# Ledger of designs, part 48: designed miniproteins, single chains, continued (4)

Each design is a single chain, and the fold is of that chain. pLDDT is the mean over its residues in the fold that is shown.

## One batch from the design tools (miniprotein)

Design m13749
Fold by ESMFold2-Fast:
Structure m13749 (fold): chain A 110 residues (1-110)
Amino acid sequence: MAEEARRLLEEARELLRKGEEAFKEGDLDKAIELYKESIRLAQRAAELDPSLTEEALKIEARAYVNMARAYKEKGDDLGEEMARVALAVTIAVARSLGLEDAVRFAEELM
């Protein structure tokens, strides 16, 4: 339902913020885990309420960019590449749905 979907989206934003804090503290593994959980909740929110898809894709894009940075700082080339591919897929999905604000937001993060 719309209320549940919005709650999941707000939780996704909070996890993204916590991941950014963990990254600043140098806890790269914790940051990556929090970014992954943020993406999972954002995707679930969009599944429950498709009207939230654009906002969910913006959260996913930021999480993937931040995840790629964390993997790069760890020296995990495979993890960085996987996060970059996931970001490209997220942009392609936004573009296919005509979600121009999400596309612009994601491209500005790159």
Scores: mean pLDDT 89

Design m13750
Fold by ESMFold2-Fast:
Structure m13750 (fold): chain A 79 residues (1-79)
Amino acid sequence: VKVYTPKDGDSFKPGTLVPITGDFKKGDVIEVVNEKGVVVAQGYATKDGEGQIVMPGTAPGKYELKVNGKKVATINIVE
């Protein structure tokens, strides 16, 4: 799965609603996963190629963005 936004290395504050765009289908699951493989936030594709997720209030650091269980980007959560 190819994601156009966010970009690899992008940084977000906790509680930010982040739009996700890419080559995916309506209803596809969008997840933010910590370094231990735990899903810390979940969203979904609202249309083909468009979805959203709220950045979790978890510890600052690097997280994986996944669509349907596939890693699509590494993002940062900052204070």
Scores: mean pLDDT 81

Design m13751
Fold by ESMFold2-Fast:
Structure m13751 (fold): chain A 55 residues (1-55)
Amino acid sequence: SIEKLRELKERLREDLQRVREQAQASKDPLVRNILEISAGALEMVIERIEKKIEE
């Protein structure tokens, strides 16, 4: 349902914020790189959900 998609989107936005904070706090370049890739993936999923809600 659209309501479940809105809930999922908000949860993923919170996850994205946490991943960004962890990336900025990380001193290990490899860990930071993995977290940045994860953030990018979350952004793409959020965008896809937003497009589905607008349908």
Scores: mean pLDDT 86

Design m13752
Fold by ESMFold2-Fast:
Structure m13752 (fold): chain A 82 residues (1-82)
Amino acid sequence: GEATLALFERQLAELRRGLDAATAAGDVAALEDVREALRALREAVRAYAAAETDPAVRARLEAIAEELEELARRVEALIAAA
């Protein structure tokens, strides 16, 4: 439901902040932690989306999963450049 969407949106925002902080610090270990957290959250969001019966909520969950995948691609590029 909406409360779970709000939770996932908060977790996404926290991971964006963590990525920005790790990037600013040049901390590869922190980037690797962010990568794993993004993967775990994406899997959780997709699993929840698969069980969601409200099409509007499911579409929003799928959009969150796509944003998490885009952030994961960014963190992979940063790790590769380090």
Scores: mean pLDDT 85

Design m13753
Fold by ESMFold2-Fast:
Structure m13753 (fold): chain A 55 residues (1-55)
Amino acid sequence: SDEDVAAAVAEANELFATQSLEAARAALRKRIEEETDPAVRTVLEIALHEVEELL
């Protein structure tokens, strides 16, 4: 849902604000493995790609 997608964006932004890049990457990978909604997974995978480009 749009609400779940917005929550995923906020979750990724919170990881970027509070965690190291390596910790954010690990958290995003774990979250993607646990997520069943394809739209939410796509948002998290985009965030993971952004982190991996910075590492």
Scores: mean pLDDT 83

Design m13754
Fold by ESMFold2-Fast:
Structure m13754 (fold): chain A 64 residues (1-64)
Amino acid sequence: MEEDVEKFEEGLRQARDNPELAEKTIEELKKKAESKNPKLTDVYLQTAFDEALRRRRERARAAL
């Protein structure tokens, strides 16, 4: 999960400057999750995305 959260954070950063790269990053994560557990892929990806947003907000707060 940690690696997937890191990639979601990178995807969110790229989405501002290059949405196509962000889509590729998300698609890569989706394929990786499907290889591990196809039945829970959507739940896993949503959880990782939410965690990435939470960590990003915490890092922004800490940087202040």
Scores: mean pLDDT 64

Design m13755
Fold by ESMFold2-Fast:
Structure m13755 (fold): chain A 59 residues (1-59)
Amino acid sequence: SKEELIKKAKEYADKAVEALKAGNDTEFQRYLTEAGKAAAESGDPEAVRYIVKKVSEAL
Protein backbone atom coordinates (compact mmCIF):
# COMPACT_ATOMS: atom_id res chain seq x y z
CA SER A 1 0.00 0.00 0.00
CA LYS A 2 0.99 3.67 -0.28
CA GLU A 3 1.14 3.96 3.51
CA GLU A 4 3.49 0.96 3.76
CA LEU A 5 5.78 2.49 1.10
CA ILE A 6 5.86 5.84 2.95
CA LYS A 7 6.74 4.03 6.19
CA LYS A 8 9.47 2.04 4.41
CA ALA A 9 10.92 5.23 2.87
CA LYS A 10 11.09 6.91 6.29
CA GLU A 11 12.63 3.84 7.98
CA TYR A 12 15.34 3.56 5.31
CA ALA A 13 15.98 7.33 5.51
CA ASP A 14 16.54 6.98 9.27
CA LYS A 15 18.90 4.02 8.69
CA ALA A 16 20.77 6.01 6.03
CA VAL A 17 21.32 8.87 8.51
CA GLU A 18 22.62 6.45 11.16
CA ALA A 19 25.05 4.94 8.61
CA LEU A 20 26.19 8.45 7.59
CA LYS A 21 26.87 9.40 11.24
CA ALA A 22 28.84 6.14 11.66
CA GLY A 23 30.98 6.98 8.60
CA ASN A 24 29.68 3.95 6.69
CA ASP A 25 29.38 5.32 3.14
CA THR A 26 28.44 1.94 1.61
CA GLU A 27 25.50 1.41 3.98
CA PHE A 28 24.51 5.09 3.63
CA GLN A 29 24.24 4.72 -0.17
CA ARG A 30 22.38 1.39 0.12
CA TYR A 31 19.77 2.70 2.59
CA LEU A 32 19.40 6.02 0.74
CA THR A 33 18.73 4.13 -2.52
CA GLU A 34 16.08 1.97 -0.82
CA ALA A 35 14.48 5.04 0.77
CA GLY A 36 14.34 6.83 -2.60
CA LYS A 37 12.89 3.77 -4.35
CA ALA A 38 10.12 3.41 -1.72
CA ALA A 39 9.37 7.16 -1.85
CA ALA A 40 9.14 7.09 -5.67
CA GLU A 41 6.86 4.02 -5.59
CA SER A 42 4.62 5.74 -2.98
CA GLY A 43 4.13 8.81 -5.22
CA ASP A 44 4.00 10.93 -2.05
CA PRO A 45 6.00 14.19 -2.08
CA GLU A 46 6.13 14.15 1.75
CA ALA A 47 8.15 10.91 1.66
CA VAL A 48 10.74 12.61 -0.58
CA ARG A 49 10.75 15.73 1.65
CA TYR A 50 11.36 13.56 4.73
CA ILE A 51 14.43 11.94 3.12
CA VAL A 52 15.85 15.32 2.03
CA LYS A 53 15.25 16.90 5.46
CA LYS A 54 16.78 14.00 7.42
CA VAL A 55 19.91 13.78 5.23
CA SER A 56 20.37 17.59 5.16
CA GLU A 57 20.09 17.80 8.97
CA ALA A 58 22.76 15.08 9.35
CA LEU A 59 25.25 16.86 7.06
Scores: mean pLDDT 86

Design m13756
Fold by ESMFold2-Fast:
Structure m13756 (fold): chain A 84 residues (1-84)
Amino acid sequence: SERRELAEQARRVAAGAAAVARAAGDEERARRIEELGRRLAELIERGAPEEEIERIAREMERVAREAAARLTPEQRAALAAELA
């Protein structure tokens, strides 16, 4: 189903973003991204209003960007090698 596929995509995106946060040594942001990803997937699966889904998605993107900005060049290179 479309909702199931979107929810699975949300979980995969959150997992990737959490891995980036952990590569930066930011376990707190990693846990927050995982929490937001789980909530986003649940909202999608239950057919929550688009505004609510977008709000959580934007928050997850914000936290993910903040975590990624904290990566050193060495951590960024190591993560790129791991994800390749």
Scores: mean pLDDT 83

Design m13757
Fold by ESMFold2-Fast:
Structure m13757 (fold): chain A 94 residues (1-94)
Amino acid sequence: SLEDSRQYLAALTAAAIAGALGYEETAEEIIKIAAEGREAGKPREALERSLELARESLPEEDARFIEEAVRRVLAAPDLRAAAEIAEEAAREAL
């Protein structure tokens, strides 16, 4: 569904930002969580787990930046807009 796709993209956005900020191990774990969630048909639960991991593993300001980017992706009217927001957020983190 569109909602499931947005939640999966939001989790991948969190991973991309974590990686761009230099947190490669956290990024790889989020990618794994997102992929497992997609296979299980639980992309929302996977996104929630990904954000929890980011909050536990990263400095507060970096976790907050990820959560803000995720909120923008989830609020996007369609998948094209969501993808553009994801790409912009990852570039801003570099």
Scores: mean pLDDT 88

Design m13758
Fold by ESMFold2-Fast:
Parts: sequence; structure tokens; C-alpha cells
Structure m13758 (fold): chain A 67 residues (1-67)
Amino acid sequence: GSMLQKKLDELREKAVEAAAKGDSEAAREYIERMEELLSKHESKEKVEEELNKIEREAVRAYILANE
């Protein structure tokens, strides 16, 4: 994969892990870094689609870990 894809995968994994641990500040910071990286390489529409996907995944991880 590209360096961009590897960095996005790393940030996504860290955001989901932080959300699962209840660290909402860290999760938000990783999502913001993903948004910045995506905004440099993708259209606004693609950025929103990818951010919506990671937000849903982070919320699910939080619910599953904190119930």
C-alpha cells in the first residue's frame, strides 16, 4: 500500500483503541490528524465519508468496551 494508506491505517487503529479505552481526547486528536492528512490528498466528499466510517467504528469500540 501507499505511505498515505499505511499512515491512515495507523491513525485509525490508534483512534479506535483510544475510544475503546475511554480516552475521548486522544481519539479526537487521531481523527483530526486523519482529517488533515485526507484533506491534503482527497476531495471533501471522500474526507467526510472516511471520517464518518472511523467515527462509527470508534463509537462501536467505545460501546463494546464500556458496557
Scores: mean pLDDT 80

Design m13759
Fold by ESMFold2-Fast:
Structure m13759 (fold): chain A 73 residues (1-73)
Amino acid sequence: REEALRLVREGIEAAEKGDYEKAVELFMQAAELLPEGSPARNALLTAALYLHSQPENKDFALASARIAERLLE
């Protein structure tokens, strides 16, 4: 859980710097540490999907990642 939170924070920082590939990798790594079906895992998978397929919706992707961050705090 602490490691997942760290990866989420690093992913958010990468996305804010425009490094969307790194952000997707970090969100996917964090999701792997969480149980299937957990709200935090679903939020991270949503963030990764939107950054990868619809980068014009980066604000929505970041909002989803921040929900995951809040759920892991």
Scores: mean pLDDT 79

Design m13760
Fold by ESMFold2-Fast:
Structure m13760 (fold): chain A 80 residues (1-80)
Amino acid sequence: SLKEKILELIEKAIEALKAGDYAGALELLAQAAVLVLQSDFPQEVKSEILRLIGEAVEAINAGDKAKALELLEKAKKLVE
């Protein structure tokens, strides 16, 4: 399902980030965001997931790995 694919991409992004693969994490999060936009989640849930992904991307670009991981774990819980 689309939900399972979004969840897999977020989980892979978390793993990439933990491994220090910031470029890989950013690519996976970009893919996840596209699928969230295409999903059938309620609009308020879509907006919150996209906000968390966007803030995680900003944290990654700032080198704040800990903040990025917290934001992605929150996004993961909303997708579940």
Scores: mean pLDDT 89

Design m13761
Fold by ESMFold2-Fast:
Formats: sequence, C-alpha cells, structure tokens
Structure m13761 (fold): chain A 78 residues (1-78)
Amino acid sequence: SALATGAPSPEEIRAQIEGLYKEIKEALKDPDPKVADRKVTNLITALYLLTVASPDPEVREEGLKIAKELKKEWEKKR
C-alpha cells in the first residue's frame, strides 16, 4: 500500500497533477515571456516526473495526456 511505503496514493497523485495543471495555466498567462517560459518549463518537468513515477497506468496515461496538451499550448505561445 502507498501509505505503508510512504508513497502517495493514486488520488493524491491526481490531486498534485491537477495542482500543477493550474499552476502551468497561470504561468502561461505571465506578461513576461522569459518568466513564463522558465516557470512553464519547470512545472511541466515536475508534471512529467510525477506522472511517470505513478504506479497506476491510468494515472500515468491521464497525466501524460495533460502534459502533452500543456506543452503544445506553451509551444504555440513561443
């Protein structure tokens, strides 16, 4: 079990993915493109690492899909 090993549950990982999604969407709105690029790069990297660390294949699939969509939005704003 996740709690017995100190690892987050699938629900906790989903909540963290949702939090990162919101932070990335806010970072994309930053009026300074250099600041936006740095924040988005760091947050997308964190989202990828969190997603691939998940033992739940459904959570991994959902997280990777979200990360790809956000990266696509970011590339369009560059």
Scores: mean pLDDT 77

Design m13762
Fold by ESMFold2-Fast:
Structure m13762 (fold): chain A 68 residues (1-68)
Amino acid sequence: MKRKQARNYLILKLLQEGVSRELAEEIAREIVDGKLSVEEATQLLVERAGLSEEKARKIAEEVHKILE
């Protein structure tokens, strides 16, 4: 249940930032199902979604809180 909630949260946030649904789903699966750390998720969001480091880190931290 927590992983589905984390994926849905991340997809919604990426869609709000203008990322396509297909790319958002791909990134969400890699971060959540790949069990990436906050640092790894932050870097992936910056590189693939084009987010600022500050915004990417905030989103990554919230995803990790959902997975707690």
Scores: mean pLDDT 84

Design m13763
Fold by ESMFold2-Fast:
Structure m13763 (fold): chain A 75 residues (1-75)
Amino acid sequence: SLEQKGDEYLEKGRKLAAQGKWKEAADYFDIAGRYYEQAGNLEKAKFAYLVAASAYRQAGDLEKAEEMIKKAREL
């Protein structure tokens, strides 16, 4: 299912974040958010976009962090 794909990408992102690979983690959290959004799970989508924003900030990508906050806000 789309929600299961979201869960898979969220878990991959968490593993990358644990390794300090913040940009790659953030990209995976964004993908997870998009799958959750397509599945209609707006709470999980919002969560995934917010953790993507935090990971983009850790990577120094403030523009993408703001894009993720906007996606979460517009849900």
Scores: mean pLDDT 91

Design m13764
Fold by ESMFold2-Fast:
Structure m13764 (fold): chain A 60 residues (1-60)
Amino acid sequence: SEEEKEKLKKNYEESLKNARVAADRMIAQLEAQGKHDEAAELRKRYDEGVKEMEKKIKEI
């Protein structure tokens, strides 16, 4: 139902909210240290995880 889908979306977004802040901080720290490769890898992994969850929610 629409209600179930909305609950899933809220849980997903809320769970990622703090994780995104933490990831952004780590990426910024790596960039500041000139570790651009590690920063890019961390960003890519986080972004892929978010996209994967969004796709699963859409398929439900």
Scores: mean pLDDT 78

Design m13765
Fold by ESMFold2-Fast:
Structure m13765 (fold): chain A 77 residues (1-77)
Amino acid sequence: MKLSGVMEAGAGATAAATGAVGGGAEAAARGAERAAEGAERAGSEEGAEAGRRGAEAGRAGDAKEAARLAAEAAARA
């Protein structure tokens, strides 16, 4: 169901934001991955792509960019 994907993307975006504040870049990357999976389940290819870019940014050490892209994934879901 699309709603479940939207909720999962939102939860991923929240986790990425929390990671950026206190968990660091790896935690933000995991949140962005979750947001990408949620957006994909919701049927948003653009949201899934944004979340995947966020996960890559987080793995590269950019926790703020990971959180921003995770939020974009949730918004597009």
Scores: mean pLDDT 80

Design m13766
Fold by ESMFold2-Fast:
Structure m13766 (fold): chain A 66 residues (1-66)
Amino acid sequence: MAMTPEETEATVEAARELVEELREKKEAGIEDPTLATAALLLAAEAALGGAEEEAEEIIREVRELE
């Protein structure tokens, strides 16, 4: 299965963007489990591409926001 390093970086960045949106929604008192799930799925893909440490950080942040 072939995620290039560039694809892996893009996936990490996309996941972090979703975490930021999730954080903004939490501050507004809005829950978005679909957005949380999307961020977790992107983090899992990033881990498979080799960005395991970044993925772990993203998963931790999403769990803190749930």
Scores: mean pLDDT 80

Design m13767
Fold by ESMFold2-Fast:
Structure m13767 (fold): chain A 83 residues (1-83)
Amino acid sequence: SLEEKAKKLKEIHKKYNTGAVFSDQDYLDISSLPLTDALRYVAIKLGYGTPFNPFKSEEELMEAIKDERHREFLKEVRRVLES
């Protein structure tokens, strides 16, 4: 369910301590989006990309992220969203 995915995303974000601020609504919105859009949303919240110039692919997005903690967080987000 969307609520279970949102709860898991919140727990993962707390675990990785990325420095970014996510609201409870952000976790629900991310959980409701198509996978690629959800990953772009997370990347923007971490400081990568913009809504006006979105990354064309998940691969391009992952190459733009230089912080390994942010990359690992995004991989765990992907895993939750695909479950």
Scores: mean pLDDT 80

Design m13768
Fold by ESMFold2-Fast:
Structure m13768 (fold): chain A 60 residues (1-60)
Amino acid sequence: SEYEEGVKYLKEGKLEEAKKKFEEAIKKNPENKDAWYYLGLVLEQLGKKEEAEEYFKKAE
């Protein structure tokens, strides 16, 4: 799944690839709160802290 690929890229430090996979995972299943949370973590690591906070709110 796109979510599992996103987690794999995140573990490899491939933040832009992880971001794309988590965005695809959310498009397929918007109820996957873990995908919203991990996308927030990736955005924070990319220095997009304010954008990350919006995704963390969606993960709640």
Scores: mean pLDDT 85

Design m13769
Fold by ESMFold2-Fast:
Formats: sequence, C-alpha cells, structure tokens
Structure m13769 (fold): chain A 81 residues (1-81)
Amino acid sequence: MSEKEREALLLEAEASLHVMAAEIYKKMGDLEGAAEHYRKAAELLRKAAELLKDVDPQRAAVLQAEADALDAEADALAAKA
C-alpha cells in the first residue's frame, strides 16, 4: 500500500466518524448539527479521492460520488432546519 493509499484510508475513517456523528444529531432532531457533520465527511472523502485519482481512479470516483451524496443529504437537512 502506498503512502497516498494509507492517507486516503485515514481520511475515509475520519469521514466515517463524522457520518456516525451526523446520524446521532439527526436522531436527536438537530438537523443543522447533522448537516454540518455530513459536510465535514464529504470534504474528507473528496480529499481522499484527490489522493487516489492517479493511483486508483475507480476508488477515487466512488469516494467522489459518496461525497456528493453526503452534501445532498446535508443540503436537504439544512433546508428543513
């Protein structure tokens, strides 16, 4: 595994923690807090995708799509808050 692949995995792990936090805030009815954590997760996944774009472009594309989905969820939650 390359250094970029290891860095991407750490960013993916951090993104997962933010998704988990967002779900907790959503269950508590804090839609603004949930949206903020989904946006942080999306940012981390985009950083991971950038690291992987030349070494694993298929994985980079998947992470970019996941980030886009998280931003869409955050926008939907923010509109309801």
Scores: mean pLDDT 88

Design m13770
Fold by ESMFold2-Fast:
Structure m13770 (fold): chain A 74 residues (1-74)
Amino acid sequence: GREALERAWAAFREAAARRAEEIEAALAAGDLERAQALLEEAIAEARRRLTPEEAAALDAVVAGDVAAVAAMMA
């Protein structure tokens, strides 16, 4: 449910925070490929710490899958 999504988002924020300077530098340089790779690394790190339900919630949000998010809220 929503609590799983909130926990998943918190784990992602922690993983992304460790890479924040590198992500910001890549974005400032216009290196969108590197920025994407760093975000994918943060997602992978977060997934390793999450339950399967929480990892699925993170994947739905990050992928922009509105249908998957709607299904989880039903």
Scores: mean pLDDT 72

Design m13772
Fold by ESMFold2-Fast:
Structure m13772 (fold): chain A 94 residues (1-94)
Amino acid sequence: MLPESKLKGFDLSKLPEEVQKKIALEALRRVAEAEGEPFDEKEAQAKVDENLAATYAGAMLRLVGLSLEDPERAAEAQAKLNEFIDELVKPTVE
């Protein structure tokens, strides 16, 4: 029940705003796919633009909730999201 402390202080807030928005959009997409819900990119973009941090946190909480009901789908969605984030942020690491 502890969040994975393995992030080594990787500060997502240091990333360009557009990169952070792309991460939040991908989180919403992966969660929707894992839950079997339709994904509307325009609606998701509006939510990201309204509150980036809350939108991303909400998507991550949905993944945690899904992991209690369907751990295999949650694990796949989380792995895909983590891979997307890792590839996207690598060029911005100091």
Scores: mean pLDDT 70

Design m13773
Fold by ESMFold2-Fast:
Structure m13773 (fold): chain A 58 residues (1-58)
Amino acid sequence: MEEEATKYLKELARKYIKRWAEETGKEYSEEQIEKAASEATPELGVLSVRYGIKKYLE
C-alpha cells in the first residue's frame, strides 16, 4: 500500500541528504546516503530523514 509513497519519499530524501552533505562540506558514499534515506517514512517526514543522517552519516 505504501510502496509508491515510500519510494517517492526515499528519492526526495536522497536529494535532501546529498544537498545537506554538500552544505556541511562532508563527503558520503552513495551507499551511506541510501542507508540514511532508507529511514525516511511518510509519517515522520523530515524527522525520519534527520534520524537517518544521524544514525548512518555520523
Scores: mean pLDDT 72

Design m13774
Fold by ESMFold2-Fast:
Structure m13774 (fold): chain A 66 residues (1-66)
Amino acid sequence: DVERLRREGEERVRRLLEETGEKARALAEKGASPEEVYDLAVEGNTEVAEARARVDREVREAEEKA
């Protein structure tokens, strides 16, 4: 079900964005350097980009099979 794949993907991306934001804020509040906060944000953004690419790929393949 293509619609279910899209909803699952949206939920996954949303969760990753929330987790990344929380971790970055917590690190900054502890007095971490701007470089440390930036590195954490880059890692989180990479995970989000990979999750989005995975969803797009799965949806595309599912549409072809449907």
Scores: mean pLDDT 78

Design m13775
Fold by ESMFold2-Fast:
Structure m13775 (fold): chain A 68 residues (1-68)
Amino acid sequence: ELDLEGAAKAIAITQADRFGVPAEAIEVEVEGNRITVRSADPALAQATADALRRAFAGKGIEVEVEVV
């Protein structure tokens, strides 16, 4: 019922736009109840992770950040 992957990708695209970078600058991977955010920009990765944690608060979703 929760389109977790679609929602997570939409949030990531919004954050990339706010940072003035292409959507490809940030990757989001969803596996079960875990979302992994990957970016070369730690600030973008952190902002995206914070937005995801806020959006999915109370849903048992774990958000992990990986700077590449």
Scores: mean pLDDT 81

Design m13776
Fold by ESMFold2-Fast:
Structure m13776 (fold): chain A 57 residues (1-57)
Amino acid sequence: KLAVAIADFPATSEDELALRPGDVVEILEEVDEEWWRARSLETGEEGLVPKRYLKEI
């Protein structure tokens, strides 16, 4: 499942994935109702992202 970032997410911890608008990620897991685990298609890095910063494509 692919999604695109719609806002800047600066990642404040090691477990989080930083996003800029337009970044495409693969959704790996819905951890809870607020947080998804995603992989950057550009860097291959994985981390937690608030789902509200993502739009499914």
Scores: mean pLDDT 80

Design m13777
Fold by ESMFold2-Fast:
Structure m13777 (fold): chain A 69 residues (1-69)
Amino acid sequence: MTADEYIKRAEELLKQGKYEEAVEFAREAVRLDPTNPRALGLLAEAYKKLGKTEEAERVRQRLIDGEVP
């Protein structure tokens, strides 16, 4: 699967409330494309939905640190 395919799947899983599975697919997207702001945004949102606020904040910080202009 491509990073875009993992991004699409993670977004679908988030919409379905399957947050643990959304984290898995979003992490694979970030692994394939570490600077992709959509993949990082989906990963942060999935962590937030699981109550993993610290993990969500770390991912969001990566976006701010020069991965998003």
Scores: mean pLDDT 79

Design m13778
Fold by ESMFold2-Fast:
Structure m13778 (fold): chain A 78 residues (1-78)
Amino acid sequence: DVAKILAEASKVGIEDLPEEALKELEEEARRAEEELRKLKEELIASGKVSEEEATEIVFKRAAEKQAELAKKALEAYK
């Protein structure tokens, strides 16, 4: 589950964040998961890429979202 990997990575080193900040990050991670799922479905439905290729694209997008969430977590930690 790409979203679980993204959520776990964004929590590495930030487990000491206030409860409210953790809750917000969890909600953001859930939104990212839904967005990535929709992207995968759209790519498969387009017929332009294989399911394997769509999975790779989604994985790369998940890494980008992970970096974004990590940056947001650091800003919240301040």
Scores: mean pLDDT 69

Design m13779
Fold by ESMFold2-Fast:
Structure m13779 (fold): chain A 66 residues (1-66)
Amino acid sequence: AAAEEHFARGRELAAQGRLEEAIAHYDRAIALRPDFAEAYAAKGEVYRRLGDLAAAERARRLAAAL
């Protein structure tokens, strides 16, 4: 499905260190599937790698709430 394709692309980009592009693809996955807990969790990990700990914690809580 399109949500899973964006999620996979986000993971590829994160592995390449293209962290903001990875977030954009995770956001697209979430827009297509708002209950996509794995996409919120992955987005939180990318924010942690960027040093945005507040955004990382918000994403973690959203993933945990799903």
Scores: mean pLDDT 88

Design m13780
Fold by ESMFold2-Fast:
Formats: sequence, structure tokens, C-alpha cells
Structure m13780 (fold): chain A 109 residues (1-109)
Amino acid sequence: MEKIELDEEGKELVEKIIEYAEKVIEELSKEEIDMNKVLEYLRKLKEYVEKLAELTGDERLLEAFQEAAKALALDPEKTPEAIGKLLELIAEKVSDEELQKKALEAAKK
């Protein structure tokens, strides 16, 4: 499996993707969901995923994000699973061990 060695910008993008992915999953796990916060976090997640996809040339990142957005619109309970798939894909791509670990831990939530 070919891993991408990320520069400082790429590492920052991965950290931001993990951060906002966890925020979406956390908000959706609450008894009273603030959908405005979910949408804001998802918007930020999209921005960082698009930048990482451009940097890496891997369109599967955008496809995984689109599945998460579709799940939120049609079946919000499936959104954490779809975001988990995006995080697993990122972990598969990055050579940084700490970022890989963080992405995999976030995906298990």
C-alpha cells in the first residue's frame, strides 16, 4: 500500500479533518442534536477534505465525504459510519504514525 509523505500543510489538513470529523460524530451522538453545528462542522470538513484531495490527487477522499453528506441528508444515524470510512481512508494514505493512529481512533467512534 503506497503511503503519502505529507508536508506540514498536508499534516495540518489531516489534523483538521480528524478534528471536524470527531465534532460531527460527537454532535450526532447527543440526545438533542444541534443540526446547525453539525452542518457547520460538515462544511469545515468538506473544505479540508477538498484541499487534501487536491494535494494527494486522491478523489476517493471526496467520494467518501459525499457519502457522509448523503447519509446526513437521508439517514443521519449512518453519518458516523460514513465519516469513519473517510477517516480509515486517510489513515491508509498517511505515513505519519501519530496521525494514522488519531484517524483510526476517531473512526472507531
Scores: mean pLDDT 79

Design m13781
Fold by ESMFold2-Fast:
Structure m13781 (fold): chain A 68 residues (1-68)
Amino acid sequence: VTDEELEDLFNLLREKLEKEGEQSLIDRLKLLYGFSEEEAKKLVELLKKKELTPELKKLIEKMLERAK
């Protein structure tokens, strides 16, 4: 995964958060990527900071690793 791919996914996740809301994104992360409630909430919390931090990059990478 490249930094550009991570940035694109970050922007996509932020757009989904704004359009669909926090709970919708949490439910999607749990259903599609096997996230726990706590993991999904942490990802959403980091997205609200509007910055692609190293911690957020690691959660996005974990999301991609769990995609079947």
Scores: mean pLDDT 78

Design m13782
Fold by ESMFold2-Fast:
Order: structure tokens, then C-alpha cells, then sequence
Structure m13782 (fold): chain A 72 residues (1-72)
């Protein structure tokens, strides 16, 4: 479901944040990419809903964060 995909995105976002705080930027980038993919799936499953709009925003944020970490 869209809710399950969103929950997985949040889980990976938490793992990404923890890895980033520990200085493992490569691992953090991988987790941000996984989070982005799950949020993208949630958005596709619930288009034009509040969850879908939030998921699109979360996906973009996670993807940009992963790019920034990879450029270091």
C-alpha cells in the first residue's frame, strides 16, 4: 500500500540520518536513495492525495540529500 511504502521511506530516512551523524556519508547517501525510492512509490500509489503530495516532497528532499553527500 501507499502507507506501507511511506513507512519504509521514513524508516530508511531515519537510518540515513543516523549514518550521517556517525560520519558514514556513503552509507547515509545509500539510505537516502532507498528512502527516496520508497517515497516515490508511495506518491505513485496515492496520486493527488495528501499522502502522495507529502511523499513527492519527501522523495525530492531525500534525493537531493543523497546527491549532496555523493559530491563530497
Amino acid sequence: SAEDAYAQGVKYLGKASQAEQQGDLKKAAEYYEKASDYFEKAAKLAPDSELGKLSEKMSKGAKEKAKQLKEQ
Scores: mean pLDDT 85

Design m13783
Fold by ESMFold2-Fast:
Structure m13783 (fold): chain A 75 residues (1-75)
Amino acid sequence: SMAEKTLKMLEELEELVEKAREQGLISQEQADEFLRELERIKEKAKRALESGDEKEQQEALEEALQLGARFGQLL
């Protein structure tokens, strides 16, 4: 499902954020900010999956893609 794909994408992004912090590419403060936003979007995606609301699933996917793009701009 779309929500399951979104959750997998967020998990992969979380690993990239943690790796970037370990390599010193981003600050601890930047890493903490991204991880907080990742958690928020994960919870939104989980709720959308439980409700079956296609609009909420699409919004969660769009927010995940935007977060990933913003993270890429920091590197």
Scores: mean pLDDT 85

Design m13784
Fold by ESMFold2-Fast:
Structure m13784 (fold): chain A 76 residues (1-76)
Amino acid sequence: ALAAELAARAAALNAGIEKSPRLRALLEEHESAPLEELFATLRRELPPEDHPLVDELEALVREVARALEELKEAAE
């Protein structure tokens, strides 16, 4: 199920974030920032080693948005 797949991806991403306390701190510091500014800040402030976690977070956010659009279509 799509929801289960998204939940599994979120759990894997969370485990990765726990290995990078700096990524977690930046997410907490910029929780109210627009998504584009948040991702730009994360990529600017984090070392290249942590960029895959940022890429997965952005991909997951986009996939959730896609899933919401599919649910709207199914409601017709």
Scores: mean pLDDT 75

Design m13785
Fold by ESMFold2-Fast:
Structure m13785 (fold): chain A 79 residues (1-79)
Amino acid sequence: SELEKLQAELEAQRSKAIEDVRKKGNEVIKLAKEGTPEEARKKAQELYDWGKEQGVEVEAARSATEAARAMNEYLKEKK
């Protein structure tokens, strides 16, 4: 049906957006480990905003949270 075709196309677009979110998240983690926490924070925010616009907000939030945890671990900050 036309609905099934549209759903498959939307699922393919969503899957690609999720993959792009994960790739961008890994780059943010790399920046955090390289000692550029300000740049990493900026990129994490951009990642979340972009993922929200792509309809993958949950995945973007998860990737941004993982990046934030990696940054905190690198900075060895105790709260």
Scores: mean pLDDT 74

Design m13786
Fold by ESMFold2-Fast:
Structure m13786 (fold): chain A 85 residues (1-85)
Amino acid sequence: MDKMQAALKAARLVEQGKYEEAGRLISEKFGIPEETGVRAVEEALRLVRDEGLSPKQAAEELVRRLGIPEEVALTLANAAALLSL
């Protein structure tokens, strides 16, 4: 599973309330803590869906608020945008 497929699966798991599975998947694929990964996915979905931010703008907010790597933030933000279509 590539990183984008993992991000999409994690976002769907978060929407289903399966936070433990989502956190583990994000931690294994992106090397960030499970709890941070879950928060990053939840915030990416909120910023893209509720706030209407572009993936780039959402990624910038994720880096600022959670201190995750820019490339991870951008992948999660793009996955959230794809699920919002």
Scores: mean pLDDT 85

